Designed miniproteins, single chains, continued (2). Designs and how they scored, part 5

Each design is a single chain, and the fold is of that chain. pLDDT is the mean over its residues in the fold that is shown.

## One batch from the design tools (miniprotein)

Design m4151
Fold by ESMFold2-Fast:
Structure m4151 (fold): chain A 112 residues (1-112)
Amino acid sequence: MEDYQKAVSALKEGKYEEAIELFKKALEKNPNDADVYITLAEAYLKMGKYEEAVEAAQKALDIDPNNARAWILLAEAYKKMGKKEEAKSYAQKALDINPTNERAKKLLEEIE
């Protein structure tokens, strides 16, 4: 929890490498924390590390497949990689889970 809170603060400050190291420390204490994998995926996306973002988002979905945020992060990573059809599919999954998700709606509009 303490390492997770420090990592989230670092992420908000744009200190992505520091955030990633703190998230990894949080996972050493609790390897099945979907929220840690989600925030790790966000940090990787901010750094342009799209393959690592996909891996982290997928681990979050392995723990909680109904996590709309993890589907959004997967969609954003695939969009950045130019894989438009996969990105649309994953954004639609996020909307199926949470129909009011504005980020998923915007992703579908942007992926044309």
Scores: mean pLDDT 84

Design m4152
Fold by ESMFold2-Fast:
Structure m4152 (fold): chain A 94 residues (1-94)
Amino acid sequence: MVEENVEEALRYLEKAETPETREELELARRLAEEPSGARSLARYVEELKDLSDEEKAEELKRVMQISLENGKYASEKLNEIGEEIDKKIEEEKS
């Protein structure tokens, strides 16, 4: 399901507990906050070859429903990662 794909992307982000660059974290935050994230998911569903038009429509509806929750969840998760990085930098400085 599309929801599982979103969760997989977020799990990948969680594995990157310490992003290598600040730019990557900032880019990820912008993607989570923009409607373009929903467009990327919708495009992914369109590219699924083994789905019928009815199944694609169903998945697209799920994308529309979870886009709000995904945006909020991803944004909060990215903010937490950023705060953890800031803490590590401050601790190393000390």
Scores: mean pLDDT 48

Design m4153
Fold by ESMFold2-Fast:
Structure m4153 (fold): chain A 58 residues (1-58)
Amino acid sequence: MDERQELLKRIEELERQAIGEFNKEEQELREKALEELDREADIEGLKEYVKALEELLK
């Protein structure tokens, strides 16, 4: 998995931890939101988002 895909996966995992359990419909919406992040954000933006989520969960 390249760095961009690793960051997107990490964001998904951290958001699951912050929000809790997702149902099937919520998971589908989450997948679409990650696809939008992949289209719109650069790698540096994704790294900053990961840091923000990790700080939130700490």
Scores: mean pLDDT 72

Design m4154
Fold by ESMFold2-Fast:
Structure m4154 (fold): chain A 59 residues (1-59)
Amino acid sequence: GAELAKAEKQIAEIMKKYFAGEISPQEAVDKLRELIKQYSDIPLVVKLAEGYIKALESQ
């Protein structure tokens, strides 16, 4: 639905800023964790954001 699309856009914007060097890996992780809290009722958003957090923490 609309909330899923908003969450996916926010994840994409966080990752775009990270790849552009505008935010640190820790700032990206913090923003993704806040997004998980905001969209905790949408399992697909939680899973996607957790996947990016693991990737960032592995770098």
Scores: mean pLDDT 84

Design m4155
Fold by ESMFold2-Fast:
Structure m4155 (fold): chain A 75 residues (1-75)
Amino acid sequence: SSIRQELLRKIGEILRLIGEIEDLRRELEELKKKDLSDPEIQQRIKELEEEIKRLEEERKRLLEEMKRLSEELEK
C-alpha cells in the first residue's frame, strides 16, 4: 500500500472520530441545561467529558501520525 492510501485511511478514521466527539458534545450540552444538582446528571456529565477526552487524544495521535506520513510524501 502507498503512503497516499494510508493517509486516506487515516482521514476516514479522523472523520469518524470528529462525528463521535460532536455527538457526545451535543449530549453534554443538553445535560448541562438540566438540573446540575442531580448526582445522576453530574455522573453522566463526568462520563461524557472523560469519553470526549479519550476520543480527542485518539484524534490527536492520528493527526500526528498523518503529519509524519505527509512529511514522507513531500520527500
Scores: mean pLDDT 83

Design m4156
Fold by ESMFold2-Fast:
Structure m4156 (fold): chain A 60 residues (1-60)
Amino acid sequence: SHMEEEAERLLFEAKKALDQGDNEKALELAQRAIELERSMPEPDEGLLADAEALVAAAKA
C-alpha cells in the first residue's frame, strides 16, 4: 500500500540524514516511520526494529 511505501521512504531518508550527521532530522523521520507503521493493521516488525535502532543512534 502507499502507507507501506511511505514508511519505507521515511526510514531510507532517516538513514541518509544520520549518515550526513543530521541527527535531528534522522530522529524526526525515524519517529514518523514508527508512528505510520504502528497505525497499520499489520505492522512490519523489521521496519519498526530498524527505525527504533535509528532513533537510538540519533540520540547517542
Scores: mean pLDDT 84

Design m4157
Fold by ESMFold2-Fast:
Structure m4157 (fold): chain A 76 residues (1-76)
Amino acid sequence: SSLLEEARRLIEEGRYEEALELLREAVEKGEDLNEVEELAQRILEESKDPEVRKRALELLVEIGVEELKAAVERVT
């Protein structure tokens, strides 16, 4: 995904806010949630900005909820 490739580049450049916007778009499009989770976790670990860290954590929670919903629908 070009979105995930660009997000990874932005993270390497320390542009965490812009990377988070692209990761949110990737989630909305149903892109690779495992890779989005990996990149969001990396932002949470690398950023010292409390607001950036909060947004990364919120995205991780949202991904977890979507993965759980998909798992429940698969077995019911």
Scores: mean pLDDT 80

Design m4158
Fold by ESMFold2-Fast:
Structure m4158 (fold): chain A 80 residues (1-80)
Amino acid sequence: AAPSAAERAESEAKIRAAVEFLVAEARRQGWSEEEIAAIRDTELGLRAVAEREGVITGIRVEVRLSADGVPELVISIETR
């Protein structure tokens, strides 16, 4: 069945919360404005996924270090 307006609103709320959490954490850690802009571009990608795949029921966000010690953002999306 097609997602309801309420289910789409829930997806939007989860996307916004995830992006705002990442931006706030990046600013706290002293990330550059260029790196923060890349996080904002992620919002558009997440919204496109919600429109294509349906209702987003969960977003898991992890900050990890690569083998070279570079911080990486890993985003996992759960849909219904």
Scores: mean pLDDT 68

Design m4159
Fold by ESMFold2-Fast:
Structure m4159 (fold): chain A 95 residues (1-95)
Amino acid sequence: EEEEKVKEGRELLQKGARAFAEGNYDEAIKYFEEAIEKLPEDHPLRVEALILLGMAYYKKGKYEEAIKYFERALSLDPTNTYAKKLLEEAKKKLE
């Protein structure tokens, strides 16, 4: 059951990452949101999905939304140095 959902989430993350690399941030956001819905709350890939979703919003200039997703990633993994740096960068855009 969970293994099947994790597989679907991983495939959606890969599709989102491809869309992101192509500069299609709206498509990337949709895939990352769908991946988050498939992945268990405590799964490491959920942290990655939240970071990628935040990055996609950041690329669109939606810094408040980006901050929310980076904060959600840090709530699941408080030691994630990369998410902390991205959160600080997004906050600086609003200052």
Scores: mean pLDDT 87

Design m4160
Fold by ESMFold2-Fast:
Structure m4160 (fold): chain A 58 residues (1-58)
Amino acid sequence: GPLLALAREYVERLKAEGVKTVTLEHVEELAKRAGVSLGEAARALAEAARELGLDVLF
């Protein structure tokens, strides 16, 4: 869905910047930008991070 597409774009940008681990700070940023709950952002971000090979710490 649209949220997962935004999460994938965000994680791809983070990976390009050398980020290896997504954290609660990244969940908060995605939630704010997408206008969704922290729980919805966390689920989408965790899925995108898993697909793109980044670690999850939240």
Scores: mean pLDDT 86

Design m4161
Fold by ESMFold2-Fast:
Structure m4161 (fold): chain A 96 residues (1-96)
Amino acid sequence: MEKVEEERKRIEEDPEDWLAYANLGDALAEEGRLEEAAEAYEKAIELAIKTLGDENDIIVAAVYYNLGKVLEKLGRTEEAEAYRKKALELLRKREE
């Protein structure tokens, strides 16, 4: 709970802080609040793309992977597979 509240406060102070949304997703997933965790991860990805200008970042790949894990636990298997595939594509693209 304390970690979720801490990240929500950071979001209130900076609504475009995509790392705060990613951390919120992690904290919510640890508490078993899987639907809320998925929403936080989706928002983190949206803001990261807007802020970084692309998806080609190892942390963004990790968020896609974690979103896929949460969606699989929710029984949203097709969406989970799509996000896991996206995470792998991003990781391969970072091989420079």
Scores: mean pLDDT 79

Design m4162
Fold by ESMFold2-Fast:
Parts: structure tokens; sequence; C-alpha cells
Structure m4162 (fold): chain A 55 residues (1-55)
């Protein structure tokens, strides 16, 4: 859901860069469907975009 996605983004933004990268890598490794993997990839892109804006 949208609310769950926003909470996930908030959690990822609260982590260090190393912790966040490790968490995303773990999620990708544990993805069971192509749809789940694409969701994780999109989340990664959103986080990267936010990082670029804030830098």
Amino acid sequence: SMIETLKEIEKLLSLTDEQRDAYIAKMKAEAKTPEELKRIEQLEKVIDSIRKIKS
C-alpha cells in the first residue's frame, strides 16, 4: 500500500548509506517474484533521487 511504501522509505532514509545499501541488497536477494524485485528496484531509484536532491 501507499502508506506501507512511505514508511519503508522513511525507514531507509533513517539508515546510514552502508546500512541502506545492505538492506536493499538483502531485499533483492530475498525477492520471490519479478514484481517484488521491480518494486524494490523502484524503491532504490526513489531513495537515490532523494539523496541527490538533498546533496
Scores: mean pLDDT 78

Design m4163
Fold by ESMFold2-Fast:
Structure m4163 (fold): chain A 56 residues (1-56)
Amino acid sequence: SEAEAVVEAARAAGALDAEGAEGLRAMLATLPEEERLRLARGLAEGTATQAALAAA
C-alpha cells in the first residue's frame, strides 16, 4: 500500500502519466515487499527533486 501511494504521488506530481503509474505498480507487484518499499522510497525522493526543479 505504501509503494502504491508513492506511485500515485509521483503521478499527481506529474512525474508519471496514468499508464506509467499502472506499469510501475505491475512491476512493483513482482518484487518482495521490502524491495518494493525501497524502490518506492527512491521514487518518492526522485519525484520530490523533479517537482522542485519544475517549480523553479
Scores: mean pLDDT 69

Design m4164
Fold by ESMFold2-Fast:
Structure m4164 (fold): chain A 65 residues (1-65)
Amino acid sequence: MEVTRRAVRVAQRLLDEGFSVEDVSKIFTLARKITDPEELREAIRKLAPNASDETIDEIVEIAQS
């Protein structure tokens, strides 16, 4: 439940930063596929270079939960 609420918040933040719903879905798909936090961070940065470090860190934390 809490993980879902955090994911929604992060998704809204990405949308506010100008990312599409499809881009947000791809980012969360990466979070489910990539277990290593360093690899996940790098993959997200490649897909969303304009995303803040705080947003990427929160996505990594959600993936580790």
Scores: mean pLDDT 75

Design m4165
Fold by ESMFold2-Fast:
Structure m4165 (fold): chain A 92 residues (1-92)
Amino acid sequence: NLSKLLLNPTPENIEKLLEEFNLPKSLKDAFAYALNIYFELGSTLTKQELAQELAKKFKISLEDALRVVEALEKAVKESGLSEVIPVRIIES
């Protein structure tokens, strides 16, 4: 079910993903944007880089942006899509 929601990111399906990960609906646009970037770029961006882009674009806190990225990463991993759309977390 998660893979169907991620592969068909309609407004309704984005709201269902937010509910699944207990995120506020105010983060819907940030989540949709993050999913699009994740699907297109995969492992090109680090978690921190994506979170900073979301915070800047949507005028949300870095903490809320990180919550969005972590929820998306978890959804991708739980759906089995991580083999297709891997995310790199680069630590110093």
Scores: mean pLDDT 73

Design m4166
Fold by ESMFold2-Fast:
Structure m4166 (fold): chain A 71 residues (1-71)
Amino acid sequence: MAEEYIEKAREHIKKAEEALKQGNTEEAIKHASLAIEYADKAVQLGEGELRKEAVELMREAGRLLKQALQA
């Protein structure tokens, strides 16, 4: 269960990065926000290494969201 949320968070982080590269701030905010949501679910459900990975993904998604909001 946690693993599927980690995969979804990774996918949305990738999409947020692509949106930022093309200057699409709206799409970047959307995907970064979804990545935070999925990573947070993974943190709550995961343990050990999965939880550590989810925490790192949530941190990266938050960074992307901040970057998109400042664009």
Scores: mean pLDDT 85

Design m4167
Fold by ESMFold2-Fast:
Structure m4167 (fold): chain A 94 residues (1-94)
Amino acid sequence: MAMAPLSPEARALVQEGLAHFKEALKAAKAGDFETAEEHLKKAEEHLAEAAALSDPQAARALEAAKYALAAEVYKAMGDDEKAAELLAKANEIA
Protein backbone atom coordinates (compact mmCIF):
# COMPACT_ATOMS: atom_id res chain seq x y z
CA MET A 1 0.00 0.00 0.00
CA ALA A 2 1.16 3.56 -0.67
CA MET A 3 2.00 5.19 2.67
CA ALA A 4 -0.67 7.67 3.72
CA PRO A 5 0.66 10.73 5.67
CA LEU A 6 -0.38 9.40 9.09
CA SER A 7 0.92 10.71 12.42
CA PRO A 8 3.23 8.32 14.36
CA GLU A 9 0.37 7.72 16.84
CA ALA A 10 -2.11 6.88 14.05
CA ARG A 11 0.45 4.56 12.41
CA ALA A 12 0.97 2.72 15.73
CA LEU A 13 -2.82 2.24 16.05
CA VAL A 14 -2.99 0.89 12.45
CA GLN A 15 -0.19 -1.61 13.23
CA GLU A 16 -1.96 -2.81 16.41
CA GLY A 17 -5.26 -3.06 14.50
CA LEU A 18 -3.61 -5.14 11.75
CA ALA A 19 -2.09 -7.45 14.40
CA HIS A 20 -5.57 -8.03 15.88
CA PHE A 21 -6.98 -8.56 12.36
CA LYS A 22 -4.39 -11.31 11.70
CA GLU A 23 -5.36 -13.07 14.95
CA ALA A 24 -9.08 -12.71 14.06
CA LEU A 25 -8.51 -14.27 10.62
CA LYS A 26 -6.44 -17.11 12.15
CA ALA A 27 -9.17 -17.83 14.74
CA ALA A 28 -11.91 -17.69 12.06
CA LYS A 29 -10.05 -20.22 9.87
CA ALA A 30 -9.65 -22.48 12.93
CA GLY A 31 -13.43 -22.36 13.62
CA ASP A 32 -13.00 -20.28 16.81
CA PHE A 33 -15.63 -17.69 15.90
CA GLU A 34 -15.87 -16.14 19.40
CA THR A 35 -12.11 -15.41 19.44
CA ALA A 36 -12.32 -14.18 15.81
CA GLU A 37 -15.08 -11.66 16.73
CA GLU A 38 -13.16 -10.47 19.82
CA HIS A 39 -9.98 -9.75 17.81
CA LEU A 40 -11.99 -8.22 14.94
CA LYS A 41 -13.66 -5.83 17.43
CA LYS A 42 -10.22 -4.77 18.74
CA ALA A 43 -8.93 -4.32 15.17
CA GLU A 44 -11.95 -2.12 14.30
CA GLU A 45 -11.50 -0.06 17.50
CA HIS A 46 -7.81 0.61 16.71
CA LEU A 47 -8.59 1.57 13.08
CA ALA A 48 -11.40 3.89 14.25
CA GLU A 49 -9.01 5.58 16.74
CA ALA A 50 -6.41 5.99 13.94
CA ALA A 51 -9.11 7.54 11.70
CA ALA A 52 -10.05 10.02 14.47
CA LEU A 53 -6.41 11.21 14.53
CA SER A 54 -6.19 11.55 10.72
CA ASP A 55 -7.20 14.04 8.02
CA PRO A 56 -10.57 13.39 6.29
CA GLN A 57 -9.06 11.57 3.27
CA ALA A 58 -6.90 9.26 5.42
CA ALA A 59 -9.84 8.75 7.81
CA ARG A 60 -12.04 7.67 4.87
CA ALA A 61 -9.36 5.21 3.70
CA LEU A 62 -9.10 3.74 7.22
CA GLU A 63 -12.92 3.43 7.46
CA ALA A 64 -12.96 1.59 4.10
CA ALA A 65 -10.12 -0.68 5.31
CA LYS A 66 -12.08 -1.42 8.52
CA TYR A 67 -15.06 -2.75 6.51
CA ALA A 68 -12.84 -4.66 4.03
CA LEU A 69 -10.93 -6.40 6.86
CA ALA A 70 -14.20 -7.27 8.63
CA ALA A 71 -15.49 -8.76 5.34
CA GLU A 72 -12.42 -11.05 5.11
CA VAL A 73 -12.98 -12.33 8.67
CA TYR A 74 -16.71 -13.00 8.11
CA LYS A 75 -15.92 -14.76 4.82
CA ALA A 76 -13.43 -16.99 6.68
CA MET A 77 -16.23 -17.71 9.21
CA GLY A 78 -18.50 -18.85 6.33
CA ASP A 79 -20.84 -15.82 6.51
CA ASP A 80 -20.63 -14.95 2.81
CA GLU A 81 -23.74 -12.71 2.92
CA LYS A 82 -22.39 -10.47 5.71
CA ALA A 83 -18.94 -10.48 4.06
CA ALA A 84 -20.49 -9.24 0.78
CA GLU A 85 -22.45 -6.51 2.64
CA LEU A 86 -19.30 -5.28 4.42
CA LEU A 87 -17.24 -5.33 1.20
CA ALA A 88 -19.97 -3.25 -0.52
CA LYS A 89 -19.73 -0.69 2.33
CA ALA A 90 -15.92 -0.58 1.93
CA ASN A 91 -16.24 0.05 -1.83
CA GLU A 92 -18.87 2.79 -1.27
CA ILE A 93 -16.63 4.63 1.25
CA ALA A 94 -13.37 4.31 -0.75
Scores: mean pLDDT 82

Design m4168
Fold by ESMFold2-Fast:
Structure m4168 (fold): chain A 85 residues (1-85)
Amino acid sequence: MGLEEIDKPVSPEARARLEEIIAQLEKIDPEGAKVLRTGLDTGSVVAVELAAAIELTVSRNDPKASPEAIKLLQEALDIAAEELA
């Protein structure tokens, strides 16, 4: 099972949670919100996980990044990880 694992669809519950995170993130870090939105728009959990993980890593290594944005990105990554488990 290769493609079925990487193409795992975002559940309606996870999508609703991610939409709320993106809405909050748009007020704090519009660029991070756009990256997460792009991942979510693919409908793939793996795409959301990669988008959240990359953006979280960039933000954690940027001393100018908002701590609130980092928390929202971590929550998005945790949701994607829950869906993949």
Scores: mean pLDDT 80

Design m4169
Fold by ESMFold2-Fast:
Structure m4169 (fold): chain A 64 residues (1-64)
Amino acid sequence: GEGALRVLLEAGVARATAEAAVHDLVTNELSDEEKFEALRNALLASGVSEEEAERYARRALEAL
């Protein structure tokens, strides 16, 4: 989870939001597609552009 947290923080997601998102992803039995969607949604909600959200979500997923 630490790698994914660092990616979200680098993208400008607030620490509390990033920590909550990563915790949710590592505690639930989610598919990679569901994890990607959750990460992308957290990035979009934090004001990251759609293109950057996809890029950072993919990188965060690989770092999980």
Scores: mean pLDDT 81

Design m4170
Fold by ESMFold2-Fast:
Structure m4170 (fold): chain A 100 residues (1-100)
Amino acid sequence: NKEEAEKLIEKGNEAFSRGDYKKAAEYYEKAISLLEEPSAELLTNLGMAYYYAGDYEKAKEYFEKALEKDPSNIAALRNLARVYEKLGKYEEAKELREKV
C-alpha cells in the first residue's frame, strides 16, 4: 500500500503543479487513507491544496494535523497563519508568525 500511496502523491503533485487544486486534494486524501502514519509533509501538501481551492476550514484542519505530527513544520506554521488571515483571525495569525 505504500507504493500505491507514493503513486497517488505523485499524481497529487502533478495536479497541484497544473493548478488543479481540487484534484490534488483528492489524490492526497486517497494517499493518506492508504497510510497508517501520513507524514507532516503530506498533510501540509493536502492543506495547501485545500487552501488554493478556497476551502479554508479543511486547509486549517490538515495544517493543524501536520503540526501535531511536527510542531516545528515551518511550511505548516506559515500556511496556517495565512488561513487565519483568510478567516479574519488576525491575532491567531500573528501568534503563528511569531513561532517562525
Scores: mean pLDDT 86

Design m4171
Fold by ESMFold2-Fast:
Structure m4171 (fold): chain A 58 residues (1-58)
Amino acid sequence: SLDDLLEEAGKLLGLSPEEIRRALLEGRGHQLGTRAVLAGKEEAVELLQRALELLGLR
């Protein structure tokens, strides 16, 4: 489930699932969310939020 969320978010943002995971673990989730909104990929924000919940980083 987490890996699927990271893959889908990565496809929307043009990043690998590993890059998404690293950014979230480093506390850069808000930066990814801003990138998603500016790129017109707002659905990635929901995917990133679900990934943060699964990682325990809410």
Scores: mean pLDDT 82

Design m4172
Fold by ESMFold2-Fast:
Structure m4172 (fold): chain A 96 residues (1-96)
Amino acid sequence: MEEKLKKLLEERKKLAREIVERLAEAWARTVAEALGRPEAAPALAEALVEGRWDEYRELLAEMAEAAGELDVAEKLRNAPSPAEADAILLRYLRER
């Protein structure tokens, strides 16, 4: 019974990781396409999944800057948290 429970927990962890990876890939693709840099989606997804928040934020800022959205890029670089960076992006995507 304990061995079966351990296998179930491992299967649940794998499924949860696959769900997180899929959500990160979908989000990264949406953002990268909106900023005109679809090729950056894999790097964004990887940074998001791995919790590399500083790299994620900087990649987003560089993409916004390249798209001519200098104000958005500056706000992203100065965002104190990942949630605030995502809020800035959601606003940009809605106004596009």
Scores: mean pLDDT 77

Design m4173
Fold by ESMFold2-Fast:
Structure m4173 (fold): chain A 94 residues (1-94)
Amino acid sequence: SKEEEFKKLEKEFDELYKEARELLKKIKELLENPTPEKKEELEKLIEELRKLVEEMLELAKKMLEVAPKEKVAKAIGRILDAIGLKIELELLSK
């Protein structure tokens, strides 16, 4: 059913969102104490987070497509969560 598909996508999104937040925290910690060795690690983590955020945005869009009427607001909230991470990452990567 669409409700079961939505629940599966929600679980996948929430797992990626947890990983993205942990990765963002690590990026911020590296930015506070920059060294040449940390620069390469930082660039790698930024690229990993970019890919993760893109995957999250695709999942959130799929959630909106399959959302029952009562879950539409929740799906929109997930899209906004992914966009928020993308904006924050863009600001940090300048």
Scores: mean pLDDT 86

Design m4174
Fold by ESMFold2-Fast:
Structure m4174 (fold): chain A 60 residues (1-60)
Amino acid sequence: MPVIPYIDISKLSPEQRRRLIEVEAEGVLELMKYLIDGDEEKAEEVVREMVERIEEILAE
């Protein structure tokens, strides 16, 4: 499930879209690792870091 459901991708440049996909792919892998380990606190940290990185990309 995507972390950020309200991104208007049509307003983004191709480079911004590529970076968003990279952040989602990397973040999903880290999130799955912590969820498998049962580390809810680390899983929440990964989600927060993903949101922050996505916000930075959208602000460009």
Scores: mean pLDDT 74

Design m4175
Fold by ESMFold2-Fast:
Structure m4175 (fold): chain A 75 residues (1-75)
Amino acid sequence: MEEIEKLKKQAEEAEKKGDPNAVFLYERLGYLYLQEGKYDEAIEAFEKASEIARKLGLDDVAKQLETLAERVKAR
C-alpha cells in the first residue's frame, strides 16, 4: 500500500494545483489498484482521470480511461 498511498497523495495535490499531470497520476493509481485486486478503487481512479482529461480537452485520453473503467466494471 505504500506506493499507492504516496501516488494518491501526489494525484490529489496535482489536482488541487490544476496540474495536468493529475491525469497521469490518477491513471497510474488506477492501474496499481487493479494490480492489487481493488477494482472499485481502480474504477474511481480511472473515472477521476477521465474527468480531468475531459476538462483539459484531452478527449481521446478521456474516452480511453472511460473504456478502461467500464472494462473493470464488467470483470
Scores: mean pLDDT 81

Design m4176
Fold by ESMFold2-Fast:
Structure m4176 (fold): chain A 106 residues (1-106)
Amino acid sequence: SAVEELRRELLAMARRQAADIAALLGRLPVPEEARRRALALLERFVAALEAGDLDEAEATLRELGELLRGLIAEHADDPEARAALEEALRTVEALLLAVEYLRELA
């Protein structure tokens, strides 16, 4: 179905974007615990999408967004880290909109 095709395309995109966010966080002077939490949330997000659990996918992205906002505040005096974290947050917000759109169709 068209909905299943959109879900497969979103899953492929989400996996790529999750990998990009993970690589981005890996190059930043972010506390190891915060990085581990972000990676665990990204893995949980991908697993939720694979299971078709859009509510869990949305909840996980919201939690990741909150974590990233906290890190942005902690890095207010580091323009490079702040810009990279804001880029990651924009990606998370785009994924959240895509998940919300699929939830309306499912």
Scores: mean pLDDT 82

Design m4177
Fold by ESMFold2-Fast:
Structure m4177 (fold): chain A 75 residues (1-75)
Amino acid sequence: SEADAAVEAALARLREMKAEAAALGDEQTVAAGDRAIARLRELAARETDPARLTAEVQAATDEWEREFAARRAEL
């Protein structure tokens, strides 16, 4: 489904950002990535409406992109 695709895309992006942080030795950002992945999985488990899940995943992904950019700027 579109919602399942959105969740998988968000998970792939979080894993990518986590891998980049790990390559830089930024263990705090790696931990933030693990927390973001856990929150995304919790959201997917709780939200039963596919349209709402898709919208919430997209909004959360935008916030995580901003957070990770800010964390990288502090390195």
Scores: mean pLDDT 82

Design m4178
Fold by ESMFold2-Fast:
Structure m4178 (fold): chain A 72 residues (1-72)
Amino acid sequence: LGEEELERLWEEAKRLYEEALELVKDEEKREELKKIFEEAKKVIEEVPGSRPILEALKRLIEESEKAIEEAK
C-alpha cells in the first residue's frame, strides 16, 4: 500500500474512534479503545514499514466499529 493510502486509513480510523467514544458509555470499553488508539499511534510513529501500520490501523478500525455496533 502507498503512504497516501495509509494516511487515508489513519484519518478513517481516527474518525471511527471518535464516533465510538461518543457512543460508548461503558468506562471499561472506553479505556480499551483508548489503549488500542495509543498502540496504533505508537506503531505509526515508531515502527518502519507499511505492514505493521496497516495491521494496527485495521485493529483500531475493527474495534471501533465493534464498539459502535455494541453501543447501538
Scores: mean pLDDT 79

Design m4179
Fold by ESMFold2-Fast:
Structure m4179 (fold): chain A 60 residues (1-60)
Amino acid sequence: MVNEEALKAGEQHVEDSRRLAESLGLTPDEEGLQRELEAGRQAAEQGWSVEETLQVMRDA
């Protein structure tokens, strides 16, 4: 069963990271963000918790 909260948290994490980079005058690492998003989606699809999903995204 897909963990919708984990999926939403992962998407929010990517948006927050992009916004933070832009606020600092940096170009967002779109390739890194895409890898994080893919890892987060896979974890959420397997029903992993929000914390486990975010951890996998950080390790990507």
Scores: mean pLDDT 80

Design m4180
Fold by ESMFold2-Fast:
Structure m4180 (fold): chain A 66 residues (1-66)
Amino acid sequence: SMEESLRRLREAIDAAVEEELKRLIEEMKKAGVPQEVIDELESDEKKRVEAVWQAILDRAFERRKK
């Protein structure tokens, strides 16, 4: 079902984003990037992911297929 597919997609996105952010944060720390900059990037990426997810939901549930 579409609901099941969307649930799996959200779980996959959340898992991939968490793994990627953790990797990037560690690399940024090694490069000496200030914690404040790292915190801003993490916050911005979470907002971006949520905006993309909302767009996916809006598209999936739009009354017109096109």
Scores: mean pLDDT 78

Design m4181
Fold by ESMFold2-Fast:
Structure m4181 (fold): chain A 119 residues (1-119)
Amino acid sequence: ELKLTESGGGTFPEGGSATLTSKISGDYNRIVQVGWERQRPGEPPQFVASIDTFTGETSYAPEVEGRWTISYDKEKKTLTLDMRDLRREDTAVYYSYAVVLEDGKLKTVWGEGVEVTVV
């Protein structure tokens, strides 16, 4: 049973940087993908970034591509989102997730969310 514990949220200046982390506990061997989604105030949830755990291939939403970096360190048991050049529109709750293959079915496990406010 996987748990994702997030940290690194807070209030940041426009043009600043933040690092969000998600510590993954439980069975790591069934994870096929990890990533981040965000929910901006008054908007539906939006994809941010993902990493394929077998290949290390990354995917980014166009709004963050080239600006932010996702990484997953198996030894540190840590999913990280390095956020550079923060904009006011980056204000959102950020949710880490892990996609697990169990009994031939894909299941997504979500963190509780971490708040980022850009001022």
Scores: mean pLDDT 86

Design m4182
Fold by ESMFold2-Fast:
Structure m4182 (fold): chain A 71 residues (1-71)
Amino acid sequence: LEEERNARAEEVVKKAKELIEELKDQPISTLGRALGGLESAAYADPLTRKGAEKVNELAEKAIAEYEKQKA
């Protein structure tokens, strides 16, 4: 069970990183919405919940970098 949870959490983190790369040049609202949706879905499922926290951390870092580039 824990191995399955870890694997699914890693898949969620991988999807978050892929979204960040795909949406780097999109408006920050698009990136934030996509990552927020992924985090919410991951948090709702006990198997992916551990990944939700990492998705949130990745989202915060990506948004901070986007804001630095805009500044």
Scores: mean pLDDT 74

Design m4183
Fold by ESMFold2-Fast:
Structure m4183 (fold): chain A 75 residues (1-75)
Amino acid sequence: DTLRQIFQQAGLSDAQRAQFGRINIQIRDARQNNDQDSYDQYINQLRQFLISQGFSDQQIQTIIQTIQNIIDDDI
């Protein structure tokens, strides 16, 4: 799992990985329910989380795009 490897290399704690997982579930649920407002809010929450963890703008863009592609492939 590419995202697991990225976060392991970044040294994220179990709590930080759990927070990421919860945000990712919320993004997926909003997308499946066609709730665009909630989807946009959770994507922004993910972006703020990644900024707080010290990821670069380029890394954040890559991570968000990867998550969006995975979700779009699931639905």
Scores: mean pLDDT 77

Design m4184
Fold by ESMFold2-Fast:
Structure m4184 (fold): chain A 70 residues (1-70)
Amino acid sequence: SLINKNLSEEERKKREEEIKKLLKEVKELTEKLKTNPDLPKEEVLRLIGEALRKIGEALELAIQMGKPLE
C-alpha cells in the first residue's frame, strides 16, 4: 500500500508543488493548442504527447503521496 507518513513535510510540499507545476504546464500546452489553430499536425501531436507525459508524471507523484486517484 502507498502511504505518505514517511515523507517529511518538506518532501511532501516539494512533490505537491511538482504536481502543481506539471498541471500548470499541461494547461499552458492546452492554451497553445487553442491559440494556434494553424499548427502543423506533427506539432499538434508533439504537444499532445508532452501533455500526456506530464499528466502521467503528476499521477505517479500523486500515487506516491497516497492521494486517491478517484
Scores: mean pLDDT 75

Design m4185
Fold by ESMFold2-Fast:
Structure m4185 (fold): chain A 57 residues (1-57)
Amino acid sequence: MLVRALVSWPAQSEEELSIEAGEVLEILDETEKNTAYVRSLATGREGWVPLSFLEEI
């Protein structure tokens, strides 16, 4: 599923992905903690991001 970042957010841990507002990402997995494991289409980098920061496109 393709999503867009609603906000810019710096990763707080090694498992998290820093995102920039307007960035397009692919959701690879979701957890009950309301987080998504995503891949950046621009950079190919992967990591966890809060699902509330993402918008489906």
Scores: mean pLDDT 81

Design m4186
Fold by ESMFold2-Fast:
Structure m4186 (fold): chain A 71 residues (1-71)
Amino acid sequence: ARELLEKGIEALEKGDVETAIKYFEEASKRTEGVVRELAELAIKYAKEGNVDMAITLARAALNALREREAA
């Protein structure tokens, strides 16, 4: 899940929105709770063309997942 979120962010940074959405969809299927919700929001904003917000939400999902792994 972590690697999928990271690859999705990288794809958005390169302007490949379609590839990023695929990575975020796969990450959302492999996660639960707040991480899933943030990944789903990242997909929504990416589809709307708001790349900056999509990156912000995907980074929030990645941070939430890292906190869960540290606990």
Scores: mean pLDDT 81

Design m4187
Fold by ESMFold2-Fast:
Structure m4187 (fold): chain A 75 residues (1-75)
Amino acid sequence: NEKIEEIRKELIKNLEESLKLANSEESKKIIEETIRMLKEGKSFEEIIEKLSKLDHEAAQVIRDALEKILKALKK
């Protein structure tokens, strides 16, 4: 689905910008791992599942954004 792939590219770009602004090692690792999963073509559901195991605000913010995108697409 071209729409999902365009969203994936925008997410990667936004996360790379967020990575430059991140000031904690935990936030950097979470953002870098999410970028890696997106570049590897992992499904948004798989990324959400992995992030849900992390008790960190950066993981929660990214997970919530991905869940909203999926809900908008699947309705």
Scores: mean pLDDT 81

